# Designed miniproteins, single chains: the designs that were tried, part 86

Each design is a single chain, and the fold is of that chain. pLDDT is the mean over its residues in the fold that is shown.

## One batch from the design tools (miniprotein)

Design m2972
Fold by ESMFold2-Fast:
Structure m2972 (fold): chain A 96 residues (1-96)
Amino acid sequence: SERIEELRRAREELENGHEPMEGVSREDALAAVEAVLRLEEGADPLDVVRELAKEPADSPALRALAVAILLEHDSEELRAALSEEVKKALAEMLAR
């Protein structure tokens, strides 16, 4: 997939010190690209959301991505498998 190749290039550029878009840290951008790349390569959306939810509370970009993944893969199974901490973090972000 051209999209997978594009994501791999973006990851390499960020790892080599490339500055992302204004208002997003390099660390947040790298984690976001890694999450999307894993999804494109067939990773379980639940595992990706759980990993993103471990990020600091002050990472709004990663939280927005976690919500976007959850909404795209909106399933009862995914929602039921989320930890209470992840559910609380997502609810707080959606309320803002």
Scores: mean pLDDT 62

Design m2973
Fold by ESMFold2-Fast:
Structure m2973 (fold): chain A 62 residues (1-62)
Amino acid sequence: DAAAHAAAGEAAAAQGDYWTAARHYAEALELEPDNAEFRANLLAAVRQQAANPTPGFKPYVP
């Protein structure tokens, strides 16, 4: 459910994997579209990935 996706996204973000974090937060937000925290976490993950381009890493494109 949404809480499980949010937890997985948080774990991925903690590891610096913002691409995977964004995907999990997007799934959580799809289940709870009115949840402002999930929306903020998704935006933060996307921005973190854009701000930290890693050579050879495929960026998450919304």
Scores: mean pLDDT 73

Design m2974
Fold by ESMFold2-Fast:
Structure m2974 (fold): chain A 65 residues (1-65)
Amino acid sequence: SVEREVADEIAMIGAAFELGARSVERRDGALVVHLDSDDPALAERQEAALRAEGARLGVEVRVVR
């Protein structure tokens, strides 16, 4: 339902900021998550965690580094 989709999107936005996202933008049915880490290993861990959380919640996530 639309209500479930909205709730899952809000949960994903919150999770993204907890995982270190600089900003989150809604675009074409997806959440575009921006990372700003200068540490490649940290950025890879953040991206993996964001993709896993998006998959768990059924939300399409695109990560930009």
Scores: mean pLDDT 84

Design m2975
Fold by ESMFold2-Fast:
Structure m2975 (fold): chain A 94 residues (1-94)
Amino acid sequence: DVELLERMIARVPEVIATHSPAELLALARAAPAHPDDVERGAARMIVEEAQEALNLPRPVTPAELAAWLAAHSVEEIVERLRERLEEEIREAEE
């Protein structure tokens, strides 16, 4: 659902501002309370983007996530997630 994914991306700045890297990882890896758990979805998007960008053969650690978040602006992270969503929409239409 594109609308749900857009809501998750819109929540990313708040989720980054209100959670430590360790809390972001815990939230991203938690089972969702509801199918449209926007905060968990936002945390998962952040962690998956960091995981892919760092190209690690294992799950990202809190220290690695902290370093990645410090190296990137919130605006840059949101832009990367938006670009990924647009590509997924394009692929689904083909």
Scores: mean pLDDT 78

Design m2976
Fold by ESMFold2-Fast:
Structure m2976 (fold): chain A 94 residues (1-94)
Amino acid sequence: SEFKETLEEIGEEEFKKALEEAQKKLEELKEQYKEGKLKPSQKRMLKLFEEELSDEELKEIAEEVGVSVEEIKKTVEELKKIISGELLEKLLKE
């Protein structure tokens, strides 16, 4: 209930505005991705949060980390639930 707690703490209107700003920045990053202007780390982050990774990409990550493909899929879904737009924006900062 992290989002519920945050919403109650900072107020619905302020939280919604922060989320809209983060979404707008994410859209700008998607446009830069299409133009080939993003760093490899930024491209990987966008794929992780916006696109489902291919089975081949998941296998490569699973082999690198030493876990099963199913564990990678579960971890990605859990990360998508807990990472807010604000956190994504901070992770993309240098």
Scores: mean pLDDT 53

Design m2977
Fold by ESMFold2-Fast:
Structure m2977 (fold): chain A 84 residues (1-84)
Amino acid sequence: SLEELIEETTRRAEELIREGEEKKDPELYYEAAELYDRLVELLRTGNVDLTGEVLGNEELLKLAEEFRRKAEEARRKGEELEKE
């Protein structure tokens, strides 16, 4: 399902962030940011509307906002590692 895809993708992004911190590899953080960006796009294109009954409108907005922030955070961490 789309919801299951979102959860799986989120888990993968979080693992990439952990790996990036452990290996001090900014590329892994950038990959995680891309995954979060794709999740935001999925929510914005209304494809999740088919599962809107599973995720209420407020939940959908909150998820999109959270993914946007996580993408931004991952990019910042990648850039910080690039500087170091």
Scores: mean pLDDT 76

Design m2978
Fold by ESMFold2-Fast:
Structure m2978 (fold): chain A 71 residues (1-71)
Amino acid sequence: MMVSEESRKKVLEALEAFFPPSPTSEPVPESTVRKLLLEMEKDGDKALELLYRLITENPAARNALLEQLRK
């Protein structure tokens, strides 16, 4: 699946700038990752909203999302 470079950049920058590094990394369900990728493909701003919600609910997901989004 290809997402726009601009959406990916926004999400990665938000993860690095606004969310502190977590000492732990928990796996994110594939369904959640797929939903985020679909929103990144449609609208970067909605992807950021989903990202913010996901990380505030589960901060340990930050590291897993960084790895998945960099692939």
Scores: mean pLDDT 68

Design m2979
Fold by ESMFold2-Fast:
Structure m2979 (fold): chain A 72 residues (1-72)
Amino acid sequence: SGVDTIAAVARHEGELGVKKAEKLDPAGAEKAREASERTVAALEAAQTEEQAADFGNRGGRELREAAPASGL
């Protein structure tokens, strides 16, 4: 489903962000990891594609704020 696809993408993007941030800011990398895990959990709990899009947008913002060095 669209929800499952968005959750998979969020997890993958979060992992890449953590790897990039880890070299520059370990604390930011940990925050990015936590934000990614919360976003994936929220997306998996989404019952509609509209909810999934909202949750994904929030998660993306948290990742950018937590790990700016990752480019996410």
Scores: mean pLDDT 62

Design m2980
Fold by ESMFold2-Fast:
Structure m2980 (fold): chain A 86 residues (1-86)
Amino acid sequence: MRERIRELVGRLVRAIRAGDSKAEEEALRELARAAGISVDVVRGIRDNVLMPLLQQVHMGLISEEQAVETVADHILEVSELIKHSK
């Protein structure tokens, strides 16, 4: 589970950096399915967590790997929170 989420976040980052909207949407849907959360929740994490971290990567403040790990951990936390809401 965790390694798959990290792989998919890395794929999402590559799609965003390439400007590939089709690959980005595909990665978002695969992340949602793997984490067991809605695609809209994953889009929220992209906009509010990943995009600010990618700005820090662009500014040379953090590594891309550091951004990927942070986003993957956040997705896993949200996934666990949703599992306990049933």
Scores: mean pLDDT 82

Design m2981
Fold by ESMFold2-Fast:
Structure m2981 (fold): chain A 100 residues (1-100)
Amino acid sequence: MKEKIKELIEEASKKIIEILEELNLTDSVRYVKEKLEEALKKLEEGDIEGAIKIMEEAFVYAYTRTAELLGDTEEGKKAIEEIKKIGEEFGKNVKELLEE
């Protein structure tokens, strides 16, 4: 279970970081990378729920910050919807791995 959750965290984070890098949102890239490291540390400590929560909150931060800075642009609107979709897919995939 931990390894599969780690893979989901890394895959979702990579996709979101790539979107943020394309938009030159360097501070948001740094924030998501720092939260990724915190979440992976929580997984190593056995705090699976804490790791998931950190990543879900980091993804919400990513699209919220994109909306604040670029929400009126076509590129920003597309990026916000893509980040939301990645975060939603992450949440669904995690729930499928957790019993109940």
Scores: mean pLDDT 85

Design m2982
Fold by ESMFold2-Fast:
Structure m2982 (fold): chain A 112 residues (1-112)
Amino acid sequence: MMKEKLREIALKFGLSEEEAEKLAEDPAGFIRDLAENGVGKADKDNDLITEIIKLIKEEAIKEKNIKKGVEEIKRLVEAYYQGVRQSDELSETDKEKVEAFAKQVEEELKKE
């Protein structure tokens, strides 16, 4: 279910079928590569990443597994920062941003 919906989002954003499959199989790795190639910024809105995060939030609510959803979103945001910085290691500032975003998502999902 999640893989199919990720593929649909990718195709909606004009990605090829090959790119859509890569996103569906490894969302974090795909987002890291996207950010590394200069597409978007972790501190700016990116429509594709925003839609992926929205999908994960919706599936977490539907499956009633908030912890899994938060962990998946945290992994995506971390991957995006790693791509933007072109580094496997995040700065303390970037780690704090990832944790703050994850906490915000957890609080939003718990209100449902």
Scores: mean pLDDT 76

Design m2983
Fold by ESMFold2-Fast:
Structure m2983 (fold): chain A 70 residues (1-70)
Amino acid sequence: MEELLEQYRKLAEELKKIAENSTIDEVKKMRDIVRELLSKASPEIQRVLAELIRYLDDLAKKMEEEEKKK
């Protein structure tokens, strides 16, 4: 149980780093994949994935705002 939670926590941190260096379309695709994983996850893993989804949503919105300013 703890081993799986630790693996998902590490995966979430790596995905955040990848997302920060990705295009807006890539961030949106990553968010959609994480949402699919959330639907099948245990409650503890859902918390980690929900935090990641929120981060990706906020990042995508920030990128969209920057695109609209030009």
Scores: mean pLDDT 79

Design m2984
Fold by ESMFold2-Fast:
Structure m2984 (fold): chain A 79 residues (1-79)
Amino acid sequence: SGLEAVRAELEAEASLSEEQKAAALEAARLLREVQLSGDEAALAALRAALAALSEQEFPSDAAAVEAFVAAVRAVVAAR
C-alpha cells in the first residue's frame, strides 16, 4: 500500500528522528484521506498537521524536507 511504501521510505532516512518520521507518516496518511474522501474536514486536519510539522523545524532540515516530500509524492502516486 502507499502508506506502507511511505513508512519504508521514512525508515530508510537515518538523519530523521523517530518523532519526525511519525509526524511525516501521519501527514501522509491525512493527505491520502483527503484524496480518497474529498472531505473538507479531512483537508482542515491535514492543514493542521502540516502546521504542527513546520513548528518542529522539520522543513528547515534538508534531509527531513527531502523525506517529507518523498513521502507526500509516494502517497499521491499510490493507488
Scores: mean pLDDT 60

Design m2985
Fold by ESMFold2-Fast:
Structure m2985 (fold): chain A 120 residues (1-120)
Amino acid sequence: DMEARQAAIDDVRERALSYTDTWIEISQKLKKEGKIDELKKLVKNEVERQKSAIESNPEEYERWVKAFESSKEAQDFHNKLIEEIEEKLKKNTDKDIHDKLLKIVSDWIKIQLGQIERAS
């Protein structure tokens, strides 16, 4: 079903941008309050959470990533969305956290698109 596939892809975009906007809001709030060390700890915890999720099922993660890498359309979608997210993060967050947040979002998008490709 092309409509169901397109809806799933649109949901990935909406969720990725919402996640990015939420982290921009958190970053701006904590920076304004002088709580940069707290912000760095939250980002570190998020990186560790993603790593733990991947390590809990590494074979399935590898299958999703391979499905993503097998689709030029999925790769093109990921690259365009990540360019938009990177621009937002660079304008609104500190350099020492934006790369970590960008990697989290990138890896999540690859997993979601790989799942969609396998379901198709």
Scores: mean pLDDT 86

Design m2986
Fold by ESMFold2-Fast:
Structure m2986 (fold): chain A 72 residues (1-72)
Amino acid sequence: VEERYREEFRRYLRETLKLPDDEIAAVESLPLREQLRIAQVIDKHGVTDLDEARALYEKLVAEGEKRLEEIR
């Protein structure tokens, strides 16, 4: 289940957001749990704008050390 989220999210980054290899690697370097949180936040907020989608995942990546469970 988590692996499926990772694969779909990865495809989303590649095909929809067309992120640089460096940024995709940074997201993939995170634990699957963090990647799952990013996917859930995007799904919950219905982010369709490229700029907002990028800001969301960038914020989550930057706050990887913090507890993201309290962001809502």
Scores: mean pLDDT 57

Design m2987
Fold by ESMFold2-Fast:
Structure m2987 (fold): chain A 65 residues (1-65)
Amino acid sequence: SIDDIFNKIVSKYKGKSKKTPDQIKGIGRQSIDVAKGFMKAMGMDDKYFPSIFSFFFDTDIRVSD
């Protein structure tokens, strides 16, 4: 679920980013929208969502630091 994704995000980046949990979740929401748009444009199956999401999220969090 989206809640599971956000909890995993916060846990994964705890102590590795100077951002608050709410800021990390905000970036996560943006990365979900980008990942969905990319997958739709590429005709990708939903099973690839976790990998595509992780790629965009890791990029977005790094650029925002």
Scores: mean pLDDT 74

Design m2988
Fold by ESMFold2-Fast:
Structure m2988 (fold): chain A 116 residues (1-116)
Amino acid sequence: GPSSVSGGGVVKEGGSATLTATSSVPDATGGGFMLELPSGKGVVLGVSIDGKTTVSPSYKGRVTVTVDGAAGTATLTLSNLEKEDTGRYYGGVGKGAAGATAGALGGGGSTLLTVV
């Protein structure tokens, strides 16, 4: 089913944010997240597929992605927030690579994060 995303809002530079994608799919094994830049370009932040996490090189050390299969959730944690992290975040969760790519390609739900 479609994913929803929560955890956006207004946060301070240097702080952290946690975004959660939620789906009706139980036993999820994939999750992924994307940031949409003001230019309209999407940047893949990270994916987790069958317990293996891959993070964009530009976000290594600042981003984690985890999947809770029983809850049908995927969680993106952002640390050391920069003003350039301001934007619309898309997340998706589901089975395997399909669950990860739904979020990473902007096909999931979304939330706004503003860094001040």
Scores: mean pLDDT 80

Design m2989
Fold by ESMFold2-Fast:
Structure m2989 (fold): chain A 84 residues (1-84)
Amino acid sequence: LLEEIEKLREEIVSLLPKSLQKRADKALDDFVRASLAGDKEALKKAALDLGKVLNEAEPSLSQEQLDRLYSLLERFGQKARELS
């Protein structure tokens, strides 16, 4: 499970512009940590931080890249929920 989440995180980060990759990686890591801890406030903050990165990345990505990105994010969220 954690190995699957780690691979999804790497794929998500790799699709993003290099300038946003560090922020995305941190937000995804924070999301996983919050899910493991059951910390509702930390989870909300991580989700908001991730949303901000996605909004900044969106104009730089093709529709095909966006479809792939959102598919990976959905799978990441589903797997992270299994940690709680």
Scores: mean pLDDT 81

Design m2990
Fold by ESMFold2-Fast:
Structure m2990 (fold): chain A 80 residues (1-80)
Amino acid sequence: SLKEILEKALEKLEIQLKMLERPAAEGDESAKKRVRLLQEAIEKIKAAIETGEVDESVLKALREVGLGIEARKIEELLKG
Protein backbone atom coordinates (compact mmCIF):
# COMPACT_ATOMS: atom_id res chain seq x y z
CA SER A 1 0.00 0.00 0.00
CA LEU A 2 0.98 3.66 -0.34
CA LYS A 3 1.21 4.02 3.46
CA GLU A 4 3.52 0.97 3.78
CA ILE A 5 5.92 2.36 1.12
CA LEU A 6 5.99 5.77 2.86
CA GLU A 7 6.50 4.20 6.33
CA LYS A 8 9.39 2.03 5.05
CA ALA A 9 10.93 5.08 3.33
CA LEU A 10 10.60 7.08 6.57
CA GLU A 11 12.32 4.30 8.58
CA LYS A 12 15.25 4.16 6.11
CA LEU A 13 15.73 7.95 6.19
CA GLU A 14 15.50 8.15 10.02
CA ILE A 15 18.19 5.43 10.33
CA GLN A 16 20.47 7.33 7.91
CA LEU A 17 19.83 10.63 9.74
CA LYS A 18 20.86 8.99 13.05
CA MET A 19 24.08 7.61 11.45
CA LEU A 20 25.02 11.10 10.17
CA GLU A 21 24.39 13.02 13.46
CA ARG A 22 27.98 12.55 14.72
CA PRO A 23 29.85 13.37 11.45
CA ALA A 24 27.64 16.47 10.97
CA ALA A 25 28.30 17.60 14.59
CA GLU A 26 32.06 17.08 14.02
CA GLY A 27 32.00 19.49 11.03
CA ASP A 28 31.71 17.19 7.98
CA GLU A 29 30.17 19.56 5.39
CA SER A 30 28.88 16.70 3.17
CA ALA A 31 27.18 15.11 6.23
CA LYS A 32 25.64 18.50 7.16
CA LYS A 33 24.20 18.90 3.63
CA ARG A 34 22.87 15.32 3.65
CA VAL A 35 21.25 15.88 7.09
CA ARG A 36 19.37 18.94 5.74
CA LEU A 37 18.07 16.98 2.72
CA LEU A 38 17.04 14.05 4.96
CA GLN A 39 15.22 16.36 7.42
CA GLU A 40 13.28 18.04 4.55
CA ALA A 41 12.34 14.64 3.05
CA ILE A 42 11.30 13.24 6.48
CA GLU A 43 8.97 16.23 7.10
CA LYS A 44 7.33 15.84 3.65
CA ILE A 45 6.91 12.06 4.06
CA LYS A 46 5.38 12.47 7.55
CA ALA A 47 2.86 14.97 6.12
CA ALA A 48 2.06 12.54 3.25
CA ILE A 49 1.47 9.68 5.75
CA GLU A 50 -0.85 11.89 7.88
CA THR A 51 -2.87 13.32 4.92
CA GLY A 52 -2.70 10.34 2.53
CA GLU A 53 -1.75 12.89 -0.18
CA VAL A 54 1.45 12.67 -2.23
CA ASP A 55 2.30 15.59 -4.52
CA GLU A 56 5.31 16.10 -6.84
CA SER A 57 7.29 17.79 -4.00
CA VAL A 58 7.18 14.52 -1.98
CA LEU A 59 8.31 12.47 -5.01
CA LYS A 60 11.11 14.98 -5.72
CA ALA A 61 12.27 14.82 -2.07
CA LEU A 62 12.38 11.00 -2.22
CA ARG A 63 14.47 11.13 -5.43
CA GLU A 64 16.87 13.73 -3.94
CA VAL A 65 17.64 11.43 -0.94
CA GLY A 66 18.22 8.39 -3.19
CA LEU A 67 14.79 6.71 -2.83
CA GLY A 68 13.98 6.88 -6.56
CA ILE A 69 12.68 3.29 -6.60
CA GLU A 70 10.18 4.09 -3.81
CA ALA A 71 9.15 7.29 -5.68
CA ARG A 72 8.50 5.23 -8.85
CA LYS A 73 6.38 2.68 -6.93
CA ILE A 74 4.29 5.53 -5.48
CA GLU A 75 3.82 7.08 -8.97
CA GLU A 76 2.56 3.70 -10.29
CA LEU A 77 0.09 3.36 -7.37
CA LEU A 78 -1.25 6.90 -7.96
CA LYS A 79 -1.63 6.26 -11.74
CA GLY A 80 -3.54 2.94 -11.47
Scores: mean pLDDT 85

Design m2991
Fold by ESMFold2-Fast:
Structure m2991 (fold): chain A 67 residues (1-67)
Amino acid sequence: SAVIREAIIHDLMKHFGLTREQAEELIELIKNENLSPEETREKIKELTGKDISLEEAQGIVNAAKQL
């Protein structure tokens, strides 16, 4: 759903400091490359300098895989 995708993008931008382009890239990496929660944490740290919990990363992975 485009509405669900947009909500995930906005959440990633607001809470993790990702740009729209970075948020869209992260979603595609999770969906197409099966990025793990730990790899998702590393990617967010690389892009934003922000550390997130493994639980937060798991939530992002689960949400993206629903798209």
Scores: mean pLDDT 85

Design m2992
Fold by ESMFold2-Fast:
Structure m2992 (fold): chain A 69 residues (1-69)
Amino acid sequence: MLPTVPDWLVEEVAKKTGISKETARRALGLLQKLLHDEKLSEEEAIERVAEETGLSRGTARTILDIMNS
């Protein structure tokens, strides 16, 4: 029921983290799935996104913070 990740959010993540828009979109999509569909905790979602994307936990946490802003 949540819409697809909006382009403005992908651009904001890429701007603040320095990752590509493609990686930002993937990380945001994974966070949405893990938190909203699979009901993982924020810390579990951060760990899983870091594992799946190769990003640091710090970068994954920054993406989560931007998404929740």
Scores: mean pLDDT 79

Design m2993
Fold by ESMFold2-Fast:
Structure m2993 (fold): chain A 100 residues (1-100)
Amino acid sequence: SKKEKIREIARLAIAAQLYAVGASFATGDEAKELGRGASEAIRRMAEIFESMGLKDYAEELRKLAEETEKAVDAGDRQTLIENVRKAVEIADKAIEEIEK
């Protein structure tokens, strides 16, 4: 249902933020694994929005997930945090649009 999808998006947004925070306090392989968790959460939000017909929001989130994955592989923590913030803002806007 629409409500179940919105609830799952909210859970994924929280997960992405927790992964980004965790990656910020970790080093080496642990930081990369946690950062990839954030990217995966963003990708899953994109898939849910696409399933709801919100293709433009889904495409924006897919691009952020790809950029986040590259930032994680490069050890760029600032880009990871910024991209997770942007992903949450996109998700909030998309949810507002479908709940109006």
Scores: mean pLDDT 88

Design m2994
Fold by ESMFold2-Fast:
Structure m2994 (fold): chain A 72 residues (1-72)
Amino acid sequence: SAKDEQLLQKLRQGIASALAAARASTDPALVAALRELLRREGQEILKQLSPEKQPEAQALLDAGLAEIDRIA
């Protein structure tokens, strides 16, 4: 649905922004705060998605969070 497409795009943009900010930072506290913000916002998006789209969105969020953990 159009709503699911918009929510998935918002999630992808949120992940990209968090990763860019994490890579630009040398502050571990800032990176940790970015990770928690992405996790929280991502979970809110997941709750709004159709059940059939939740596994795809969960995989995207998990991959984004794992990448921030690799940067840290």
Scores: mean pLDDT 88

Design m2995
Fold by ESMFold2-Fast:
Structure m2995 (fold): chain A 77 residues (1-77)
Amino acid sequence: LGPGTYTVTLKTTGAKVRVTVSEGIFGDVLVTLQNEENGLGATFLVDKEGNVGILYRDKDLSEEELADFEAIAREAA
């Protein structure tokens, strides 16, 4: 995906996730995701080499939701 704000529906749960993508100067991509149903979110940095780092996650976000968010972040970059 390019820069912008999108809504993605998780096929497994049907939950709507707001995805905000911002491009950095050096080809890095900042991806912020928030589940619209429960308000929980996470922010990832995807660098120019394709490495995904977690900058922030809500403590109440499940490991399954975090894994889904990371997959979306990787595809968004």
Scores: mean pLDDT 78

Design m2996
Fold by ESMFold2-Fast:
Formats: sequence, C-alpha cells, structure tokens
Structure m2996 (fold): chain A 100 residues (1-100)
Amino acid sequence: SGVDAFNNGDYQTAIDQFLQAYSSSTSLGDQLLNLSLAAESAVQAGDYRLAGDLYLQIADLVSHDPDLVSRLLRSAGRNYEQAGDLDRSRRLRRRADRVS
C-alpha cells in the first residue's frame, strides 16, 4: 500500500500509489485523504513543485471552506518557494490573504 511504501521511505512509490488511489476514489473524503498523503510523500521526496500542485488540487476540492483553502494556498506557496518559484509563491500568499 501507499502507507507501507511511505513508512519504508519509498516516497516515489507512495506518491504513485496514493495518486492511483485518488483516481479510483468516489468520495470526497477518500479523494482528500489520498491527495494529502500524495502531497506529504512529494514533500518527503523533495518534489516541492509536485507537492505545491497537489495542495492546489486539494484547495479546489474544498472551495466551500475558506479557512481550509487559505491554509492550503499557504502550503502550496511554501512548497513553490522551496522549488524556487518565488513569483508563484507570492501570488498564492496574496490569494490566501483574500480568502481569509
């Protein structure tokens, strides 16, 4: 499972398995869980750009919850900053401030 791969430090396999689980998920709760675990796995793998992309996908799924959207946009922004995309990071911080 993706959890087993993550616990073994195989973060690339964890990403692949959580994204596969996401694509077959039919409930919002399962989609959020699998995308969140994929994003955490991407961070552990050092793939900060993918982690930012995944946090933005989560934000789109929870668009009805402004506080959660704001936190996810800030998480995406921090990951893009780590990836060297400072312009995207700044835009996401400004967007998060408007949602809050």
Scores: mean pLDDT 90

Design m2997
Fold by ESMFold2-Fast:
Structure m2997 (fold): chain A 64 residues (1-64)
Amino acid sequence: MRYVFTHKGTLTEEQAREAMEEARRLGADTLVLKGVESVSPKAARVLGELAEENGIQVTSEEAL
């Protein structure tokens, strides 16, 4: 199951944690970051750590 987190612009650490926690809560196997233009270094680290811990894949899609 895919969870789509829509956010335009820069993804912050707080938003990364929120997106991953919601994906985990829903039992998603994939987190889709839609509309994200950049990821802060702290957010990237948090996403990687939580993705590995929870077995969730992280992908990105452009907002049209």
Scores: mean pLDDT 80

Design m2998
Fold by ESMFold2-Fast:
Structure m2998 (fold): chain A 117 residues (1-117)
Amino acid sequence: HHMTYEEAKQVLREKIRELYPLTPEEEEFLDKVWEVYDEARKEASKKLGKPGTYDPEEVRKLMIERLQKEFGLTEEEAKEVLDWFDRLVARAMAYLSGPKSDEEIDKAAEDILKLLE
């Protein structure tokens, strides 16, 4: 069974909820940041002219610009939001890869973060 992006997103979202005691406000903010990611990815894909292909640096740039516009953040604050988002996703992905010690999860999350650069 090949997961669709929407199915994978839902699974990651549920795992983040299990791993982190997010407030309702933090959960709403996470949803908004994920929407920013989805739009940035779609826009970056258009620039390369190949469906499903995008430059990670272009996605990061577009996310920073959109977070600044939608939330009134500085560039540094937008980068901190991206770091927070990437860590949540990477750790959720690490846990979904099977049972691990905390040290193994941290290592797997760092490896995943390098792939999300």
Scores: mean pLDDT 73

Design m2999
Fold by ESMFold2-Fast:
Structure m2999 (fold): chain A 79 residues (1-79)
Amino acid sequence: SAEEKINALIKEIERAIRELRAARGRPDERQVVDRIVQELDKKIKSISSETLSQASEELQKKLREAVARLQELLAELLS
């Protein structure tokens, strides 16, 4: 379902944020950042407007907030 797809993506984003925080200062930090950016950019862009409209407003908000947190962290790490 749309809800299952969006919940799975939110969980993936939350895992990615934890992995990025754990990788900070490690020798492989850049490789982790590059891999996560490539993987999640594709997954986030794969969610259609139709899929989003089928989800609850609360779930849509949670996805937007998760994406915003990821983007903020990536901006900090790439600066």
Scores: mean pLDDT 82

Design m3000
Fold by ESMFold2-Fast:
Structure m3000 (fold): chain A 77 residues (1-77)
Amino acid sequence: GYSPEAVQAALELVRKAREYAAEKYGIPPESLEVSLLFDDDGHISGVEVTFPDGSSEVLTELPPEMQALADEINRLT
């Protein structure tokens, strides 16, 4: 199971990713579904954003503050 620190970092990453995507696409954050993507090594490889119409986009290039959270989760898992 994940440590409390990893869970907290993951929740913050999801929150920031939702806010970032909402600003980028002009959609209310509560209308977006956000999932963390993991590679074969168990490290975060990106963030998937699902839109209200059912379409999705993967964000692989994250702003530095969000990348730092992903790096911390990868360190803790």
Scores: mean pLDDT 78

Design m3001
Fold by ESMFold2-Fast:
Structure m3001 (fold): chain A 90 residues (1-90)
Amino acid sequence: SEKEKKLKEIFKKFDTDGDGYLDGKEATKVIKALNLPALPEEWYKLNPSLKFGFDEFVELYKLASTLLDENGNFLTFEEFIKRLEEEIKK
């Protein structure tokens, strides 16, 4: 699907070493970029040694789409992508 293609594109931009996984630092950047107050604390305390694959990234999007952001709005697909693209541009 178009959404899956876009998720794969953004995932590859965070996967700086190109191994198909995000390390703890890369995964932490994703979580912080989303800035979702309702996201479970376990996602903010992700083990730096745990590798985060594309399937886990898709599950994060699914979870994030059910949560309210800091403004009390549900996170749209477009907003999810925008928050992550903004982090990459830093």
Scores: mean pLDDT 73

Design m3002
Fold by ESMFold2-Fast:
Parts: C-alpha cells; structure tokens; sequence
Structure m3002 (fold): chain A 62 residues (1-62)
C-alpha cells in the first residue's frame, strides 16, 4: 500500500537520523517481507524497495 511505503520511508529516515541505521534496515526489511507475504507487493517491487532503502541509508550515512 502507498501509505505503508510512505510511512516506512519516513521511519527509515528518522531512525537513521537518530543514529540507528541497522534498526532502520531491519524494520524496513521486516515490513517489506510482511507486504510480500500478504501479496500486497510483487517480488520485483519488494526487490526495488529494498534497494531504494539500502541506497537511502547509505546516502544518509555518508
């Protein structure tokens, strides 16, 4: 769902800002796995979303 995606990205940004990038990645991956398990996103969307989040965390930690 769009709302879940937006909330997940906001949560990741906030956790990284607080100095918790590992927690941000773990929470994001768990939520993506849940969406995939429910059939709410495709495997392609899940892979793209994981890549987007990993890239975002790397950029914020640079």
Amino acid sequence: MEADRANLLAQVRELVRQGQPEVALAAAHAQIDTLLARGEISAEEAAAFRAEIERLVAELEA
Scores: mean pLDDT 79

Design m3003
Fold by ESMFold2-Fast:
Parts: C-alpha cells; structure tokens; sequence
Structure m3003 (fold): chain A 68 residues (1-68)
C-alpha cells in the first residue's frame, strides 16, 4: 500500500494534470470527485496531523479548481 506521503504525491500529480487538461472547464463528475477528495484529505489530516500543512495546501489548490 502507498504511504501517506506517496498518496499525497499521487494526488498532487492528479490535481496538476486536471489543471492542465481541463483549463477551467470542470464537468459535474470531476467536481463531485474533487469534493469527495477534499473530504478524504480532511480525514487524512485528522489521522496524520504531521502532514496537515501539506494537506491544507493541497485542499486549497483543489478549492481553486472548483471555484472556476
């Protein structure tokens, strides 16, 4: 299984790919996925407070994509 750090790296890469490919045009399925991802990241921050700052920065990036 992936470590928390490897999971965060994978999610960061996914967010970067979504930003590059969708260019501000997110469909409802992608939006729903990103909202669920934020919920999962918030739970991860509760379980692994040592990664909270990194997780909060990642949530902020996802929220910026959703604000488009």
Amino acid sequence: MLSVEENLEAIEALVEELDRHYRGRLGPGVRAFLEELIAGLREMAKRYPEHRERIERLIARIEELLAR
Scores: mean pLDDT 79

Design m3004
Fold by ESMFold2-Fast:
Structure m3004 (fold): chain A 67 residues (1-67)
Amino acid sequence: AEEVKELAKSYGIELSEEQAREIYEALDGDLEALEKALKVFSKLKVSPESLLAFLKQEGQDRKLNPR
């Protein structure tokens, strides 16, 4: 998902193609949820690996406990 990479890059986070795809799949294409997370994580200067781990966990929680 190229839009995930571009969105993350706009917040100063460089994702690999594989990381961007995994995030897109974990969030079921919810780019608004991704943008909210990126706003927080861009301030914390977190690694791309930490962002990916967080969003994969968040996606799993959303699947089991929908809002």
Scores: mean pLDDT 73

Design m3005
Fold by ESMFold2-Fast:
Structure m3005 (fold): chain A 68 residues (1-68)
Amino acid sequence: SLAEELAKELVSYGVPEDEAKVIANHVARLAERAKAEGEKDPEAYARKVMKGILEKLYAEGRISVKPT
């Protein structure tokens, strides 16, 4: 599922698995809501939201790898 893919990405950046699952499920729900409201590419929307989260975590020193 999208949530599982997003959680694996967060873990690959160093986010603890339990926190990664919570964040990923939240982002997946936002993407499903966006799809219901007419978003044509909910997966791309989810990736954009996830990039913002990763950038914030990097700025806060919670991950050591800069998101691309």
Scores: mean pLDDT 83

Design m3006
Fold by ESMFold2-Fast:
Structure m3006 (fold): chain A 94 residues (1-94)
Amino acid sequence: SELEKAKEALEELKRFAIELAKKELDEETYQQFESYVEILLNRAIQELEKGEVSPEEALRYFKDAVLSLMKELKMSEESIEKFEEFAEKLLKEL
């Protein structure tokens, strides 16, 4: 159940990141962002399932990687702050 809760949190964080990106990025950049975030999510889930990272570590590493990508793509400070706040909320629920 703890593993399933962590996977659900990762999926929720992915969906929120993609929603924020869709509002700000052009279609081509958005598609690249979505693809890369999917790769990051799959990696986080794989490491979590193998017991290589804790739920908290998986969510933190995924958050930091997505946040880095958002900053590189020059997404708004408002979107970055909303993403950080949502990630922190999910981390507190683990």
Scores: mean pLDDT 87

